# Designed miniproteins, single chains, continued (4), part 71

Each design is a single chain, and the fold is of that chain. pLDDT is the mean over its residues in the fold that is shown.

## One batch from the design tools (miniprotein)

Design m14601
Fold by ESMFold2-Fast:
Structure m14601 (fold): chain A 67 residues (1-67)
Amino acid sequence: GTAAQEKLLAEVEKKIAELEDEELKERLEREVKIAKELLKSEDVTKVVGGALLIIGVEEDIRLYKAK
């Protein structure tokens, strides 16, 4: 539900806040903001798009930490 989505988003935002790359941090924060707007939509396609965007953000964080 919405509470579970908000908790996941808070966890992702916390991970972004821990990043030392300011340019990557700004980009990922912007992507999370877009995902939040998509996840609030009544359109299932937009909700799916928001979820995929969050998955992409988590993957970008994973790849950054692997460097």
Scores: mean pLDDT 81

Design m14602
Fold by ESMFold2-Fast:
Structure m14602 (fold): chain A 62 residues (1-62)
Amino acid sequence: MSPATRRAGLAAAINLREHGQEDLLDTALRTLATHYGVSPEAVREAVREGEPELPAVAEELA
């Protein structure tokens, strides 16, 4: 899997949050965390702040 793919997943979650669909956001967050095998906390933090942090992105790649 490509590191860019994991980052795209975070961007998708942020995009859903901006559209104001909180129900879909919660589902997407859990799905992304499970699918990419990454920490749910990293995805949650990125969505909540509206932009991923460099340390969080590094965690996704590891």
Scores: mean pLDDT 57

Design m14603
Fold by ESMFold2-Fast:
Structure m14603 (fold): chain A 72 residues (1-72)
Amino acid sequence: ELEALRAQAEELVRRAGEAAAAGDYAAAAEALAEAGRLAVEYARLDPRFSAEDVAAAEAHVQRHVDYLRALA
């Protein structure tokens, strides 16, 4: 399950990058938001990550999503 979540998140990050390269920042923001959601879920399942680490990762993704939405 962890590997499946990671693979799905990586595919969404790839799609977000392609959308951003094409100038479709709205599509890039939505793909990155979904990728970030899955990555945070993956981090929560990894016992090496504290709740603070997960919160920091979520905040980092949210800042990038907000940036992309501002560009759209």
Scores: mean pLDDT 77

Design m14604
Fold by ESMFold2-Fast:
Structure m14604 (fold): chain A 58 residues (1-58)
Amino acid sequence: MSADSPELSPELLEEVQKIASQYDDSYEAYKELIEYLEKIPDPEYQKLAEYLKGLLES
């Protein structure tokens, strides 16, 4: 995938959906997702985590 596109791999997107489905509150889901992404040693996922933090702060 291109570095210009913060596109998730299909398997990672599925994990994201599973995490979101485990929580009644989207805030908790985002928090868990951010922690999950920050553990992945990939700059694209680090950028995605920062983007989600921005949404959470809004």
Scores: mean pLDDT 66

Design m14605
Fold by ESMFold2-Fast:
Structure m14605 (fold): chain A 61 residues (1-61)
Amino acid sequence: GRPPVTDYDQELADWASENHKDSAEARIEALEKLIERYKKEGAPQEVIDMLEELLEGAKEV
């Protein structure tokens, strides 16, 4: 079947464009703020898990 279209895909693309950071620390901070916002808004756990995985990757670089 067709995968469900979620507003989060477009929001993440827009967020990445607006929050382009050269510093790993700045990227980590931006990701942590996005995760907190999505948790507050009741985003699906799958989206939150994806963002937390990205945060862990950023911390290892």
Scores: mean pLDDT 70

Design m14606
Fold by ESMFold2-Fast:
Structure m14606 (fold): chain A 78 residues (1-78)
Amino acid sequence: MAEELAERAEEALAAGDLRTALELAREAARLYAEETGDAAFARIAELEAKALLAELAGDAEAAARYRAEALALVAAAL
């Protein structure tokens, strides 16, 4: 279940395993898309996960780019 993968991603993040946290977060987002049928939700979740990982990696430019793209999708859904 996608929530279980998201929980494991948070555990990996708390343990400092950023690579495992990214892989689990991306898989959780993919499963959420499959469960809900909402491709926009999956895309937004993927972009937010990428932004968080870029930020943790010290890539502020990539993080800002992913956040801006996610925000544009949210605005389009309103």
Scores: mean pLDDT 72

Design m14607
Fold by ESMFold2-Fast:
Structure m14607 (fold): chain A 69 residues (1-69)
Amino acid sequence: MLAELKEEVARLEKEAREAQAQGDSARFRELLERLAATLSELSKVDPAYQPRLAAVQQLLADIERHLLE
C-alpha cells in the first residue's frame, strides 16, 4: 500500500509536468488536485510528506485566486 502511494505520487508529478509543458491548464490543475489527495494519504503514514502537501495546496489556492480575479 505505501509503495503504491509513492508510485502514484511519482506518476502524478510526471503527468503534471507534462500537462504544464503542453499548456493544458485544466489538466495541470486536475493532476495537482489528485496529487494533493495522494500526498494527504501519505502524510497520515509519514509526516515528512506534510511540507510537500502544503506546497501543492498553496499552489492550487494561488491558481484559484488568480482565476477569481
Scores: mean pLDDT 80

Design m14608
Fold by ESMFold2-Fast:
Structure m14608 (fold): chain A 102 residues (1-102)
Amino acid sequence: SVDEEIERIRKKSEELAAEYEKKGDTLKAQVARVKGLIDEVILRATRLAKQGNLEAEILRAFAVMLRYLLDKMLENGKLTPEDVAAIERQVERLRAELDALE
């Protein structure tokens, strides 16, 4: 089920974050957690969009764009902790919007 896949993503992102923290890589730990939250939002929004919910389609597109931005900033070495926190705030807003649609 989608809910089982979400739980797997949450567990994997927290395990990965914990491994990075043990290595002293706080930035990569934060990125791992935020990526997990984005992947959760994409799955939840995709489930709702399959039911014809246009608002969920928009939320899914926004989450995909945030994932792309995060990956590109990480790849080019320009990602700061403040950038990760800003992206996380946007992802939490998307989660709240999905909660209101469910």
Scores: mean pLDDT 87

Design m14609
Fold by ESMFold2-Fast:
Structure m14609 (fold): chain A 55 residues (1-55)
Amino acid sequence: SKEKFKQAMQELAKIYRDYKEGKISREEAQKRFDEIIEKAGNDPNLRLAARSALA
């Protein structure tokens, strides 16, 4: 749903913040992104956003 997508995007943003602040590695950020994407129903748009964030 649109609401689930928005919530997942907010969770991805939190993980990305930790990564950019050096609190977690790229590999750790990727694992956490995959967990959120899977819980949100494996939306391809969420996966694309995560790939773009780590590029």
Scores: mean pLDDT 81

Design m14610
Fold by ESMFold2-Fast:
Structure m14610 (fold): chain A 92 residues (1-92)
Amino acid sequence: MEEAIRVDIEGAMYLIKVAVLFLIGEKYEKKGDLEKAKKAYEEAIEYAKEAIKELKELKEKSKDPEARKVAEEEIKVLEEKIKEAEKKIEEL
């Protein structure tokens, strides 16, 4: 239970960072600065990939089934965010 809460908070922090980078990208896109928008989405992808790696390591080391499940759910959300960012870059 306590370990699952820590993993959930860590996953939430990764998702907040990705969301901020998406917001930056969207604001630059709206202003017509497509180069800066692309950079923000590329940074979101890089950060999400690193976050997935860290969450996979936490999942492998954890003996708590609930913590492992939370890590797996956060990984799936981050993988979806990578696909969204890749699509935004394609459409710039």
Scores: mean pLDDT 83

Design m14611
Fold by ESMFold2-Fast:
Structure m14611 (fold): chain A 59 residues (1-59)
Amino acid sequence: MAEEIRENVRRLAEDLAKRDGYKTAAEQLERGSKAAENDGLTETARILREVAEELRKKA
C-alpha cells in the first residue's frame, strides 16, 4: 500500500540524512523519483518527491 511505501521511504531518507545531510538525501530521493516516473511507477515517484520536499525544508 502507498502508506507502507511512504514509511519505508521516510526511514531510508532519515538514514541518508544522518549520513550525508538533508540536502544530499533530498537530491538522491529526487533522482529516485525521476527514475520511478520513467519506469511508470507513478505512486512511488510521487511519494519519493514528497519526502524529498520534507527533507529540503529541514536543510
Scores: mean pLDDT 80

Design m14612
Fold by ESMFold2-Fast:
Structure m14612 (fold): chain A 74 residues (1-74)
Amino acid sequence: SAEELKKKILEEVPSAKITGDGKEVHLFIAGREPLPNALKEDALHVTVNNVEDLVKAGLIASSFGYSVIVPPGK
């Protein structure tokens, strides 16, 4: 479930910021995330501080069966 996914991401990446709700996970590095008005309404938005944590969050989301999107950092 989405609640179990959020819990597991925060367990492995405690610094992650998670917002939104949906069946897709969009991963961002802090300072490279789009403006709030440009965020997809039907997605979970996961912001992490570095590439290692981005990979960890992506693997967790994929293991829960979520589609994972990593937008370009520009």
Scores: mean pLDDT 75

Design m14613
Fold by ESMFold2-Fast:
Structure m14613 (fold): chain A 72 residues (1-72)
Amino acid sequence: GLADLLAALRRLALLGLAGAVEKAFRKKYPEAESVKVEPVGLDKIRVTYLLNGQEKEEILSVEEAREYLESL
């Protein structure tokens, strides 16, 4: 139905945003290792990375992810 189509489009948009965030993150923090960026639900992105041997995790809303990309 229409609701299923809209949900699918949101997932595709979020996947694209996650890919853009991963590329931007690797460019800003080339020293970060094991960078993984994945969508969480339909409205969040999880960024997991290794910095100075320590594992870090950040959760970004769609709004925060867009602001992150605009800061480049």
Scores: mean pLDDT 80

Design m14614
Fold by ESMFold2-Fast:
Structure m14614 (fold): chain A 66 residues (1-66)
Amino acid sequence: SEEELQREVDVALARIASAIAKKMAEKGYYEEALKFLENQLERFKDSPEAVKILEETIEEIKKKLE
């Protein structure tokens, strides 16, 4: 129960971090967005689902870099 709640919280926080990074990228701050996401990966390294969300967001931002 508590362990399950912690996993859900980590996922929610990773989604918030993803949204923040996407807003930075929309404003043209791609390097800052990627640095922010790399810092979040270290924070959530023990949460596989949170890591996946953050890695997918990094890939999305990198693909939009033109």
Scores: mean pLDDT 86

Design m14615
Fold by ESMFold2-Fast:
Structure m14615 (fold): chain A 68 residues (1-68)
Amino acid sequence: MRPYVELAPAEVEEARRRLAELAERAEAGDREAALEGARLMAELALRLHPEDREEVERQLAEVEELLA
């Protein structure tokens, strides 16, 4: 079996709704919503593709720096 578990459908739906809400707030200029969205996307990416951990962490750090 793979070392990671796939996200349950309910988790995917909830994450999708949260990302949509955070994206709307970020577009309105809410930097905290943009940061939370980026972190949530990174967490989901690491659960689905742990082999991309270093790349995901690098991208998240760049987003955090841009939004700081």
Scores: mean pLDDT 72

Design m14616
Fold by ESMFold2-Fast:
Structure m14616 (fold): chain A 59 residues (1-59)
Amino acid sequence: PLYVRALKDYEAKTPEELSLKKGDIAELLASVDKNHVLVRKDGKEGIVPSEYVSPPFEG
């Protein structure tokens, strides 16, 4: 599975988005568009802007 690390804090602005804290690791599920990824953390799935996360890495 692929993972991403939150590079900075992100506050979800819609029900489809997921909040992250800097340093959080989330599973990368899909690329939604050029600037957004779908991630899963602690059993919750949501969209975050790709600029808030690291390049993908193997877990």
Scores: mean pLDDT 87

Design m14617
Fold by ESMFold2-Fast:
Structure m14617 (fold): chain A 73 residues (1-73)
Amino acid sequence: MTKLSLSAQGALRGLAEKYGPMAATKVANAALKEPGEITKDRVIKAAVEVFGLDEKEVREIAEQGEQQTLADL
């Protein structure tokens, strides 16, 4: 079973808020294909590959989602 880190959960939340749940699902599925813990960096990499977007933009969205997730704790 692949474990999803809290930071990766936040990154996926940010992507879902910006691009919608279907886009976040595609990114999650791409990240889940690799074994081991799913980190924020793995989610960012998958999003760059899936969306063809600038890594900086994806990283900012992921970090915003992570900050919101941490603030809600």
Scores: mean pLDDT 75

Design m14618
Fold by ESMFold2-Fast:
Structure m14618 (fold): chain A 67 residues (1-67)
Amino acid sequence: MEERKEAIEKLVEEAVQAFKAGDVDRASRLAQLAIELDPNNEKARKVLEAVQAAKSGDLERAEEILA
């Protein structure tokens, strides 16, 4: 009952929300967890790419990756 995909999607949503709130470390942790549960989750991979860009100081590029 209730697919694992829903739980993984929630993790990705929380990661994106944390990133938008400026909590880059939390966004990274949540996205990594989502990828561990579903390695094919492209949204989670994009969040990790956005986190890497943000840590390099390029927040504009990070926002484009998530768009």
Scores: mean pLDDT 77

Design m14619
Fold by ESMFold2-Fast:
Structure m14619 (fold): chain A 117 residues (1-117)
Amino acid sequence: SKEEEIEKLLEEAKETLDLMARHMARLVAETDPDKTAEVTAELDKYVERLKKILEDFVEGKISKEEAIEKIDEVAEEMNAFYRSVLSPETVARVEGALDGMVGILRSTLDEIEEIKK
């Protein structure tokens, strides 16, 4: 059913967010190891917010446009956090990973919207 296909995409997107978060934490550990615990704690909060945005979109509580705006807000907050606590070298590495994560989320929203049609 459409509902089962959407649920599968949502579950896959959530798993991808967890993998991307672990990848970003690893990048931090390589260059700013003393910051790893602080970054991991904040990253877990951002990931939960992103998962909630996807859930709200799937449930029809927010539009695709609102979901994109909320994802962009979280990404901006993540970049601001990284710049406040990490070295410039680490920031450059994690910004690339964050851009990839945002791209995956936008693609997931597009796929879910097409199934809902």
Scores: mean pLDDT 88

Design m14620
Fold by ESMFold2-Fast:
Structure m14620 (fold): chain A 70 residues (1-70)
Amino acid sequence: MAKEALEKGKEALKKGDLETAEEYYKKALESKDPEIRAEALVGLGEVYDKQGDHEKAKEYLGKAVELYAK
């Protein structure tokens, strides 16, 4: 389930496994739950920032803020 994908992505990110974290966060984005999708977008932003892609990090964090702003 999407919540499980979000949890696995978060665990992979804590371990520094950025590729696995990105994969699971992208799976979590397929959720219809806006809260899960927003957390997945934040996670992707953190993944891209740790990879040195600060432009993508800003883009995904911006999408998360947009979901919270409604």
Scores: mean pLDDT 81

Design m14622
Fold by ESMFold2-Fast:
Structure m14622 (fold): chain A 80 residues (1-80)
Amino acid sequence: MKVTLDMSGMPEDAAMVLLFGFDENGRFAVETLGPLPAGEVVEVETSLKDVDFAVGITARLESAKLAAKGNTLTVVSVGR
């Protein structure tokens, strides 16, 4: 499955992004993505069949939650 990550709401580049969703059998699964740049809209391929949310982790250990609307994930909160 292909998903769009809108990183424009990120405070800085993500060192890691965790995708949370479900596999083809309807089981909860987590996929780890590598570093992704802040301020960009990035398309990624995932083995998940449904993506519910994502968490971006910055080099400063700030966490950002991205919420899904269709196939697009957009930053909705940033933890400090």
Scores: mean pLDDT 81

Design m14623
Fold by ESMFold2-Fast:
Structure m14623 (fold): chain A 83 residues (1-83)
Amino acid sequence: KTALDYFNEGQVALFEKNYDEAIKYFEKAIELDPNLAAAYNNLGIAYLKQGNYDKAIEYYEKAIELDPSNELAKENLAKAKAK
């Protein structure tokens, strides 16, 4: 499987609200492609859904570091910090 295959499986798990499974798939995606900013953003979303705001902020910041044009990660970071 490729990083994108794991990323897609993570997105399906996230949609199904299987946040632990989503985290595992996004972690596998970044193991194969450490520069996949979208996977860090979605890892942040999964942690946010579990109520782990500190981890969500950490991963959104990493997504923005890797891709400063990622507007969704910037919006997600602002919302997480407002909690």
Scores: mean pLDDT 85

Design m14624
Fold by ESMFold2-Fast:
Structure m14624 (fold): chain A 62 residues (1-62)
Amino acid sequence: SAEELYKRIKEAAKKALAEGYSGKEVMDRLFPEFVAELKKEGLSEIEARFIVAKAYMEALQS
């Protein structure tokens, strides 16, 4: 589900940030990986990109 993907994106972002990757490096990895998966769940390109960005922002605020 998209909700399960959202959780996985947040955890992937938190892990990469903890490993010392910059925000740009994390986003450059998350967009191609998870946008395709979210689109398979029925989201548009714009919706998928928004979800990945939102999950990343929440990871930063945790």
Scores: mean pLDDT 81

Design m14625
Fold by ESMFold2-Fast:
Structure m14625 (fold): chain A 67 residues (1-67)
Amino acid sequence: LGLTASSSGAEIAAAFKTVDKDGDGVLSKEEMKSLGFTDEEFAKFDSDGDGVIDLAEFVMMVVSLLK
């Protein structure tokens, strides 16, 4: 994705939309793995344990990983 700490919310949202090919507004574990995330990282950011990551969780994850 090439996201940095200086990435705007619009850039993060655009990256989310690029990965979310189904347009359902969430990312599955398999989609996250295709981006290089581990199962452990996915579980950490999937705070609800519902097996998907929404846009808000994705933004928080990207910001956390760039710290």
Scores: mean pLDDT 70

Design m14626
Fold by ESMFold2-Fast:
Structure m14626 (fold): chain A 62 residues (1-62)
Amino acid sequence: SEERRRRLLRATLEAIDFAEKNPDMSKEELEEKIREIFRKAGLSDEEIEQAVKTVLNIVEIK
């Protein structure tokens, strides 16, 4: 639980940083890159989709 939480937090911060550094990237391409970040962090497909939505909401990509 705690270790999984730390992995999720690190992946989330990495995904936010990536999105902020790539403002001109298409929504579709950005979503795929964020999915890769969370996939590497060991999240399930369901967790990845939810995490992608959360990151996109934080960085205000519609």
Scores: mean pLDDT 80

Design m14627
Fold by ESMFold2-Fast:
Structure m14627 (fold): chain A 64 residues (1-64)
Amino acid sequence: SSVVRRVAIHDLSEVVGEEVAEEIVRLVEQGKFEEAKELLLKHAPDVFSEEKAERVVKDLAANL
């Protein structure tokens, strides 16, 4: 889980920046999946569709 957390933050930070990546992971850890998805869409709308953002959050929730 700690390795998955670090990798997730690193991968997300390449797209949304480190501060936002940390916040997204924190929201997922708190079960705030809709808020985490909204941050992905807000900060990288050209990278994440609604469906892709939902899948990323679901994958993080399963592996954190």
Scores: mean pLDDT 84

Design m14628
Fold by ESMFold2-Fast:
Structure m14628 (fold): chain A 59 residues (1-59)
Amino acid sequence: SALDDMLAELERAFGTLSPEEARRMRDHTVAVARTRLSPEQVAALEARLEERLAELERR
């Protein structure tokens, strides 16, 4: 559930940040995840974050 927790925090932050700041936050979160999670978990996080960012962009 660490991936779900990270996604929930980013979705909340996106509501308070500009689109550019939200993208920077995503990049920072992925960088931190690389130091704490396996490469497979990082790849899954990146894919899920990309889907969520696309959904937010659609709105």
Scores: mean pLDDT 73

Design m14629
Fold by ESMFold2-Fast:
Structure m14629 (fold): chain A 81 residues (1-81)
Amino acid sequence: MEIVGVEDGARALASQLVLTGEVVIETEDGETLVARTPEEAAEALHEMYKRAGLESPLSLEEWTELIRRAMEEVRRILEER
């Protein structure tokens, strides 16, 4: 199994949150998780790692901070055009 870097994961979630306002995550057991804030996205991502049998490389706080930073960067790019 290949693990995407934490920064790449945070950027993917941040882009969806900024562009669509929501991240929709489908789990293997048929649950749908919807995140609309960086905190909710961090919680969903942390849960995905646990369900995959992997330890999360970052705490919920660290994930939230990275996602927030990535969201600000995406917003800045869109604003500057």
Scores: mean pLDDT 73

Design m14630
Fold by ESMFold2-Fast:
Structure m14630 (fold): chain A 60 residues (1-60)
Amino acid sequence: DALELARRLAEELGLDLPEEWLEKIAEVSTQLARSPEQIEPLIRAYLLLEARDRDLPLPT
């Protein structure tokens, strides 16, 4: 489940994003992924972009 993966990755990165944003990131990442292996990298990229846009502390 891409949503569970998104929540797990957000927790791992120390990002506290609302559930609705995790759902959106998971959905967009699965839609854009050309292969299953791309889902995790896309979720990570979108999590970091969203955190930056919201001025959340980035994990570096």
Scores: mean pLDDT 75

Design m14631
Fold by ESMFold2-Fast:
Structure m14631 (fold): chain A 68 residues (1-68)
Amino acid sequence: SEEDKKRLLEQIETLRERAEELLKEGYISEEKYKKINDLLEKAKKLVEEGKLSEAIKVLMEAVDILYE
């Protein structure tokens, strides 16, 4: 649904902003940030394609990497 797409896009943006903040503060490496950002861009494209289940899985991978 359009509501599900909107929620996923909002979650992707929130995680991107958090990753950028953690990078600026030195809590994550440039390599880790790049990996997270690449996954978030993939998740965004999947949302745009209507592949919401796949987008959720990719977003969960990004979350796991950020908070490990």
Scores: mean pLDDT 87

Design m14632
Fold by ESMFold2-Fast:
Structure m14632 (fold): chain A 93 residues (1-93)
Amino acid sequence: SKIEEIIEELKKKLEEIKKIKDIEEAKKKLEEMMEKIVKEVQKLSKEEAIETLDKVIEMLKELAKEVEKSNPELKEYIEYHIEILKDLKKKIE
């Protein structure tokens, strides 16, 4: 499944991001991954795009909780991307 491929790649990248000590490097890696997700979602059917965005949003919410105490700046940046993905989901009707 294309959705499973996207989600599995995201899981690997989020585990890498959690280990990055430099906040600017962590932000850059997250932004690059979000850009890839948006591009991949645009290639999917409407139903698959919505399902993928819901799963990605849940994964980002979990990451935000995990980094909240150690890296509050990264948590805020993750929450910013969650809002962007929620807005994208609304536009997909």
Scores: mean pLDDT 86

Design m14633
Fold by ESMFold2-Fast:
Structure m14633 (fold): chain A 97 residues (1-97)
Amino acid sequence: MLLSEEEKEALKEKLIKFGLSEEEAEMAVKLLELLEGAPIESLEDIFPDPKVVEAVKAKTSQKDIDALIGKTAKDIAEDEELVKAFANVFKAFLESL
């Protein structure tokens, strides 16, 4: 399901708590909105570049990646452990630029 504005703000605050800047957290929320309520089947659903996917896999724990598979943006926003896993994946993405 799509996130409400209140759920997006709460998710942004949790992402900042887990080490993203305000700007990075806003980008991360927008990335999850691109799923349009669909569950994440693979990292390729979030990251269109295969080189970025491989770099993220190299820099992120498999546990964090596995935690996100099958989860919608709403599922992630409602679970602090999933928000933390997503923050770790997004940090790896930023380092792969």
Scores: mean pLDDT 80

Design m14634
Fold by ESMFold2-Fast:
Structure m14634 (fold): chain A 66 residues (1-66)
Amino acid sequence: RLELAKEAGERAVERLRPRFPELNSAEAARLAGELGRELAEELGADPRAAGLYAQILAAKEVLALR
């Protein structure tokens, strides 16, 4: 179940990755968290875990670009 939450979070980040150069870290984290929660509900995973994982991953990636 935690594996599905991680997968949902990673998919959310992958979908938003083309937009990361246009976003600051806080905005990227917010959008990734929202999408991660939606994808987790679709997969039957924990939306909070997926959202949090997506937020952390997106913020780290955007900060690495700058």
Scores: mean pLDDT 81

Design m14635
Fold by ESMFold2-Fast:
Structure m14635 (fold): chain A 88 residues (1-88)
Amino acid sequence: SEAKKKAEELVKKADELIDKGIQALNNGDTEKAIELYEKALELLEEANKLYPSKEIEAKILETKAIIYSLKGDNEKALELHEKAREIR
């Protein structure tokens, strides 16, 4: 379906942003990493609305967990990581 194809394209773009976020963290640019992960999250949420899947839902939860961890909310990050693990 066209919705599935567009969702796959959005996931690919989100994965590219996540990779850039990892690079930003390796360079010590935490603010840039958060910005990149938040953009990735928007694309993943759009993908999940177009074509819901457990894989996309898990990626959303994992991306949220990283954002919360980088913002200092380690308890929320752990909750989201555990939830992502359960649905995979």
Scores: mean pLDDT 90

Design m14636
Fold by ESMFold2-Fast:
Order: C-alpha cells, then sequence, then structure tokens
Structure m14636 (fold): chain A 99 residues (1-99)
C-alpha cells in the first residue's frame, strides 16, 4: 500500500487558507483517513478545532485537509494517516509556513 501527499511545502499569509491532498492505493476493504501536525521542534499538536476540515473521497481514494483563518502558530508539518485492517501508513507530510 502507498500514501502520497501534496504539496511538499506551502507558504500562506496570516488569515489565508491552505488545502493539503493525499492519494492512497493498495488498501483492501474500508479505510480511515486521519491527520496530525508536528512543530519544527518535534512537538505533536492537537488539531485547530473549527479551522480544519477533512474531506475523504473513497471512490477516488483521495482526501483533502482544508485549513482556514491561518495563524503563525499553525506553522507546522502536517501528515495524513491511512488505516485499514492490515495496518497504518503515514504520509511524507506537508511543511506549512504562515507569514
Amino acid sequence: ATVTQSPASLTVPEGGSATLTVKYSGFSGDVEVTWQRRRADGTVEPPPVGRATLSVDKEKKTASLTLTNLRPEDSATYYFTVTNKDGTITSSGTTLTVV
């Protein structure tokens, strides 16, 4: 199974929005797509409630994470995690910089 995330990096102004996309293949049965963020120091941060929307298209085997009303504190690396009955694969991530 494979998981591919795009873009690899993105710079967005404060108050703007960003969309991150993942494609996955080789998963059997139902899949669950989740996400997480990590700061440059390696700290795993909880999701920004109300400013992040995950949309999953199971037919196209894609998911998109849309982040809105971005703040400098949202600067982090964002990862998708795709899970099925056989296990979990984490994407390479997107490094987001809010300026």
Scores: mean pLDDT 79

Design m14637
Fold by ESMFold2-Fast:
Structure m14637 (fold): chain A 59 residues (1-59)
Amino acid sequence: ASTAVDLLIEAAKAVKAGDGEKAVELAKELRRMGYPSAAELVVEALRDAGMEEEAERAE
């Protein structure tokens, strides 16, 4: 099982690679694991990258 930190790193890599769908999935997994603040960081990274639709789905 991945730690919240590992999921955050993977989400950041996905955003940088333009893979918004993977970042959305990782944000949802972070929320499911009980780390909503970490999921919010992923949402902010998606918005900063201009992926607004993906950011809305990650909420």
Scores: mean pLDDT 82

Design m14638
Fold by ESMFold2-Fast:
Structure m14638 (fold): chain A 62 residues (1-62)
Amino acid sequence: MKSAEEAAKAAENAAASAAATGHSVGYQRIKDYAEKAKKAAEEGDAEEANKYMELAGRHAGG
């Protein structure tokens, strides 16, 4: 499991990749998960941040 900071960065990377190709409804979901991962990291919740990181990556095609 990544630290909360690392998880939030990974989710942001997934959202950035999705934004660069951002032609589909899936982009909104990836963005939402990345924002939730960031918020969890701000609250120090590493488990929640990692959960949303994995969801963002899955929907980004990883």
Scores: mean pLDDT 73

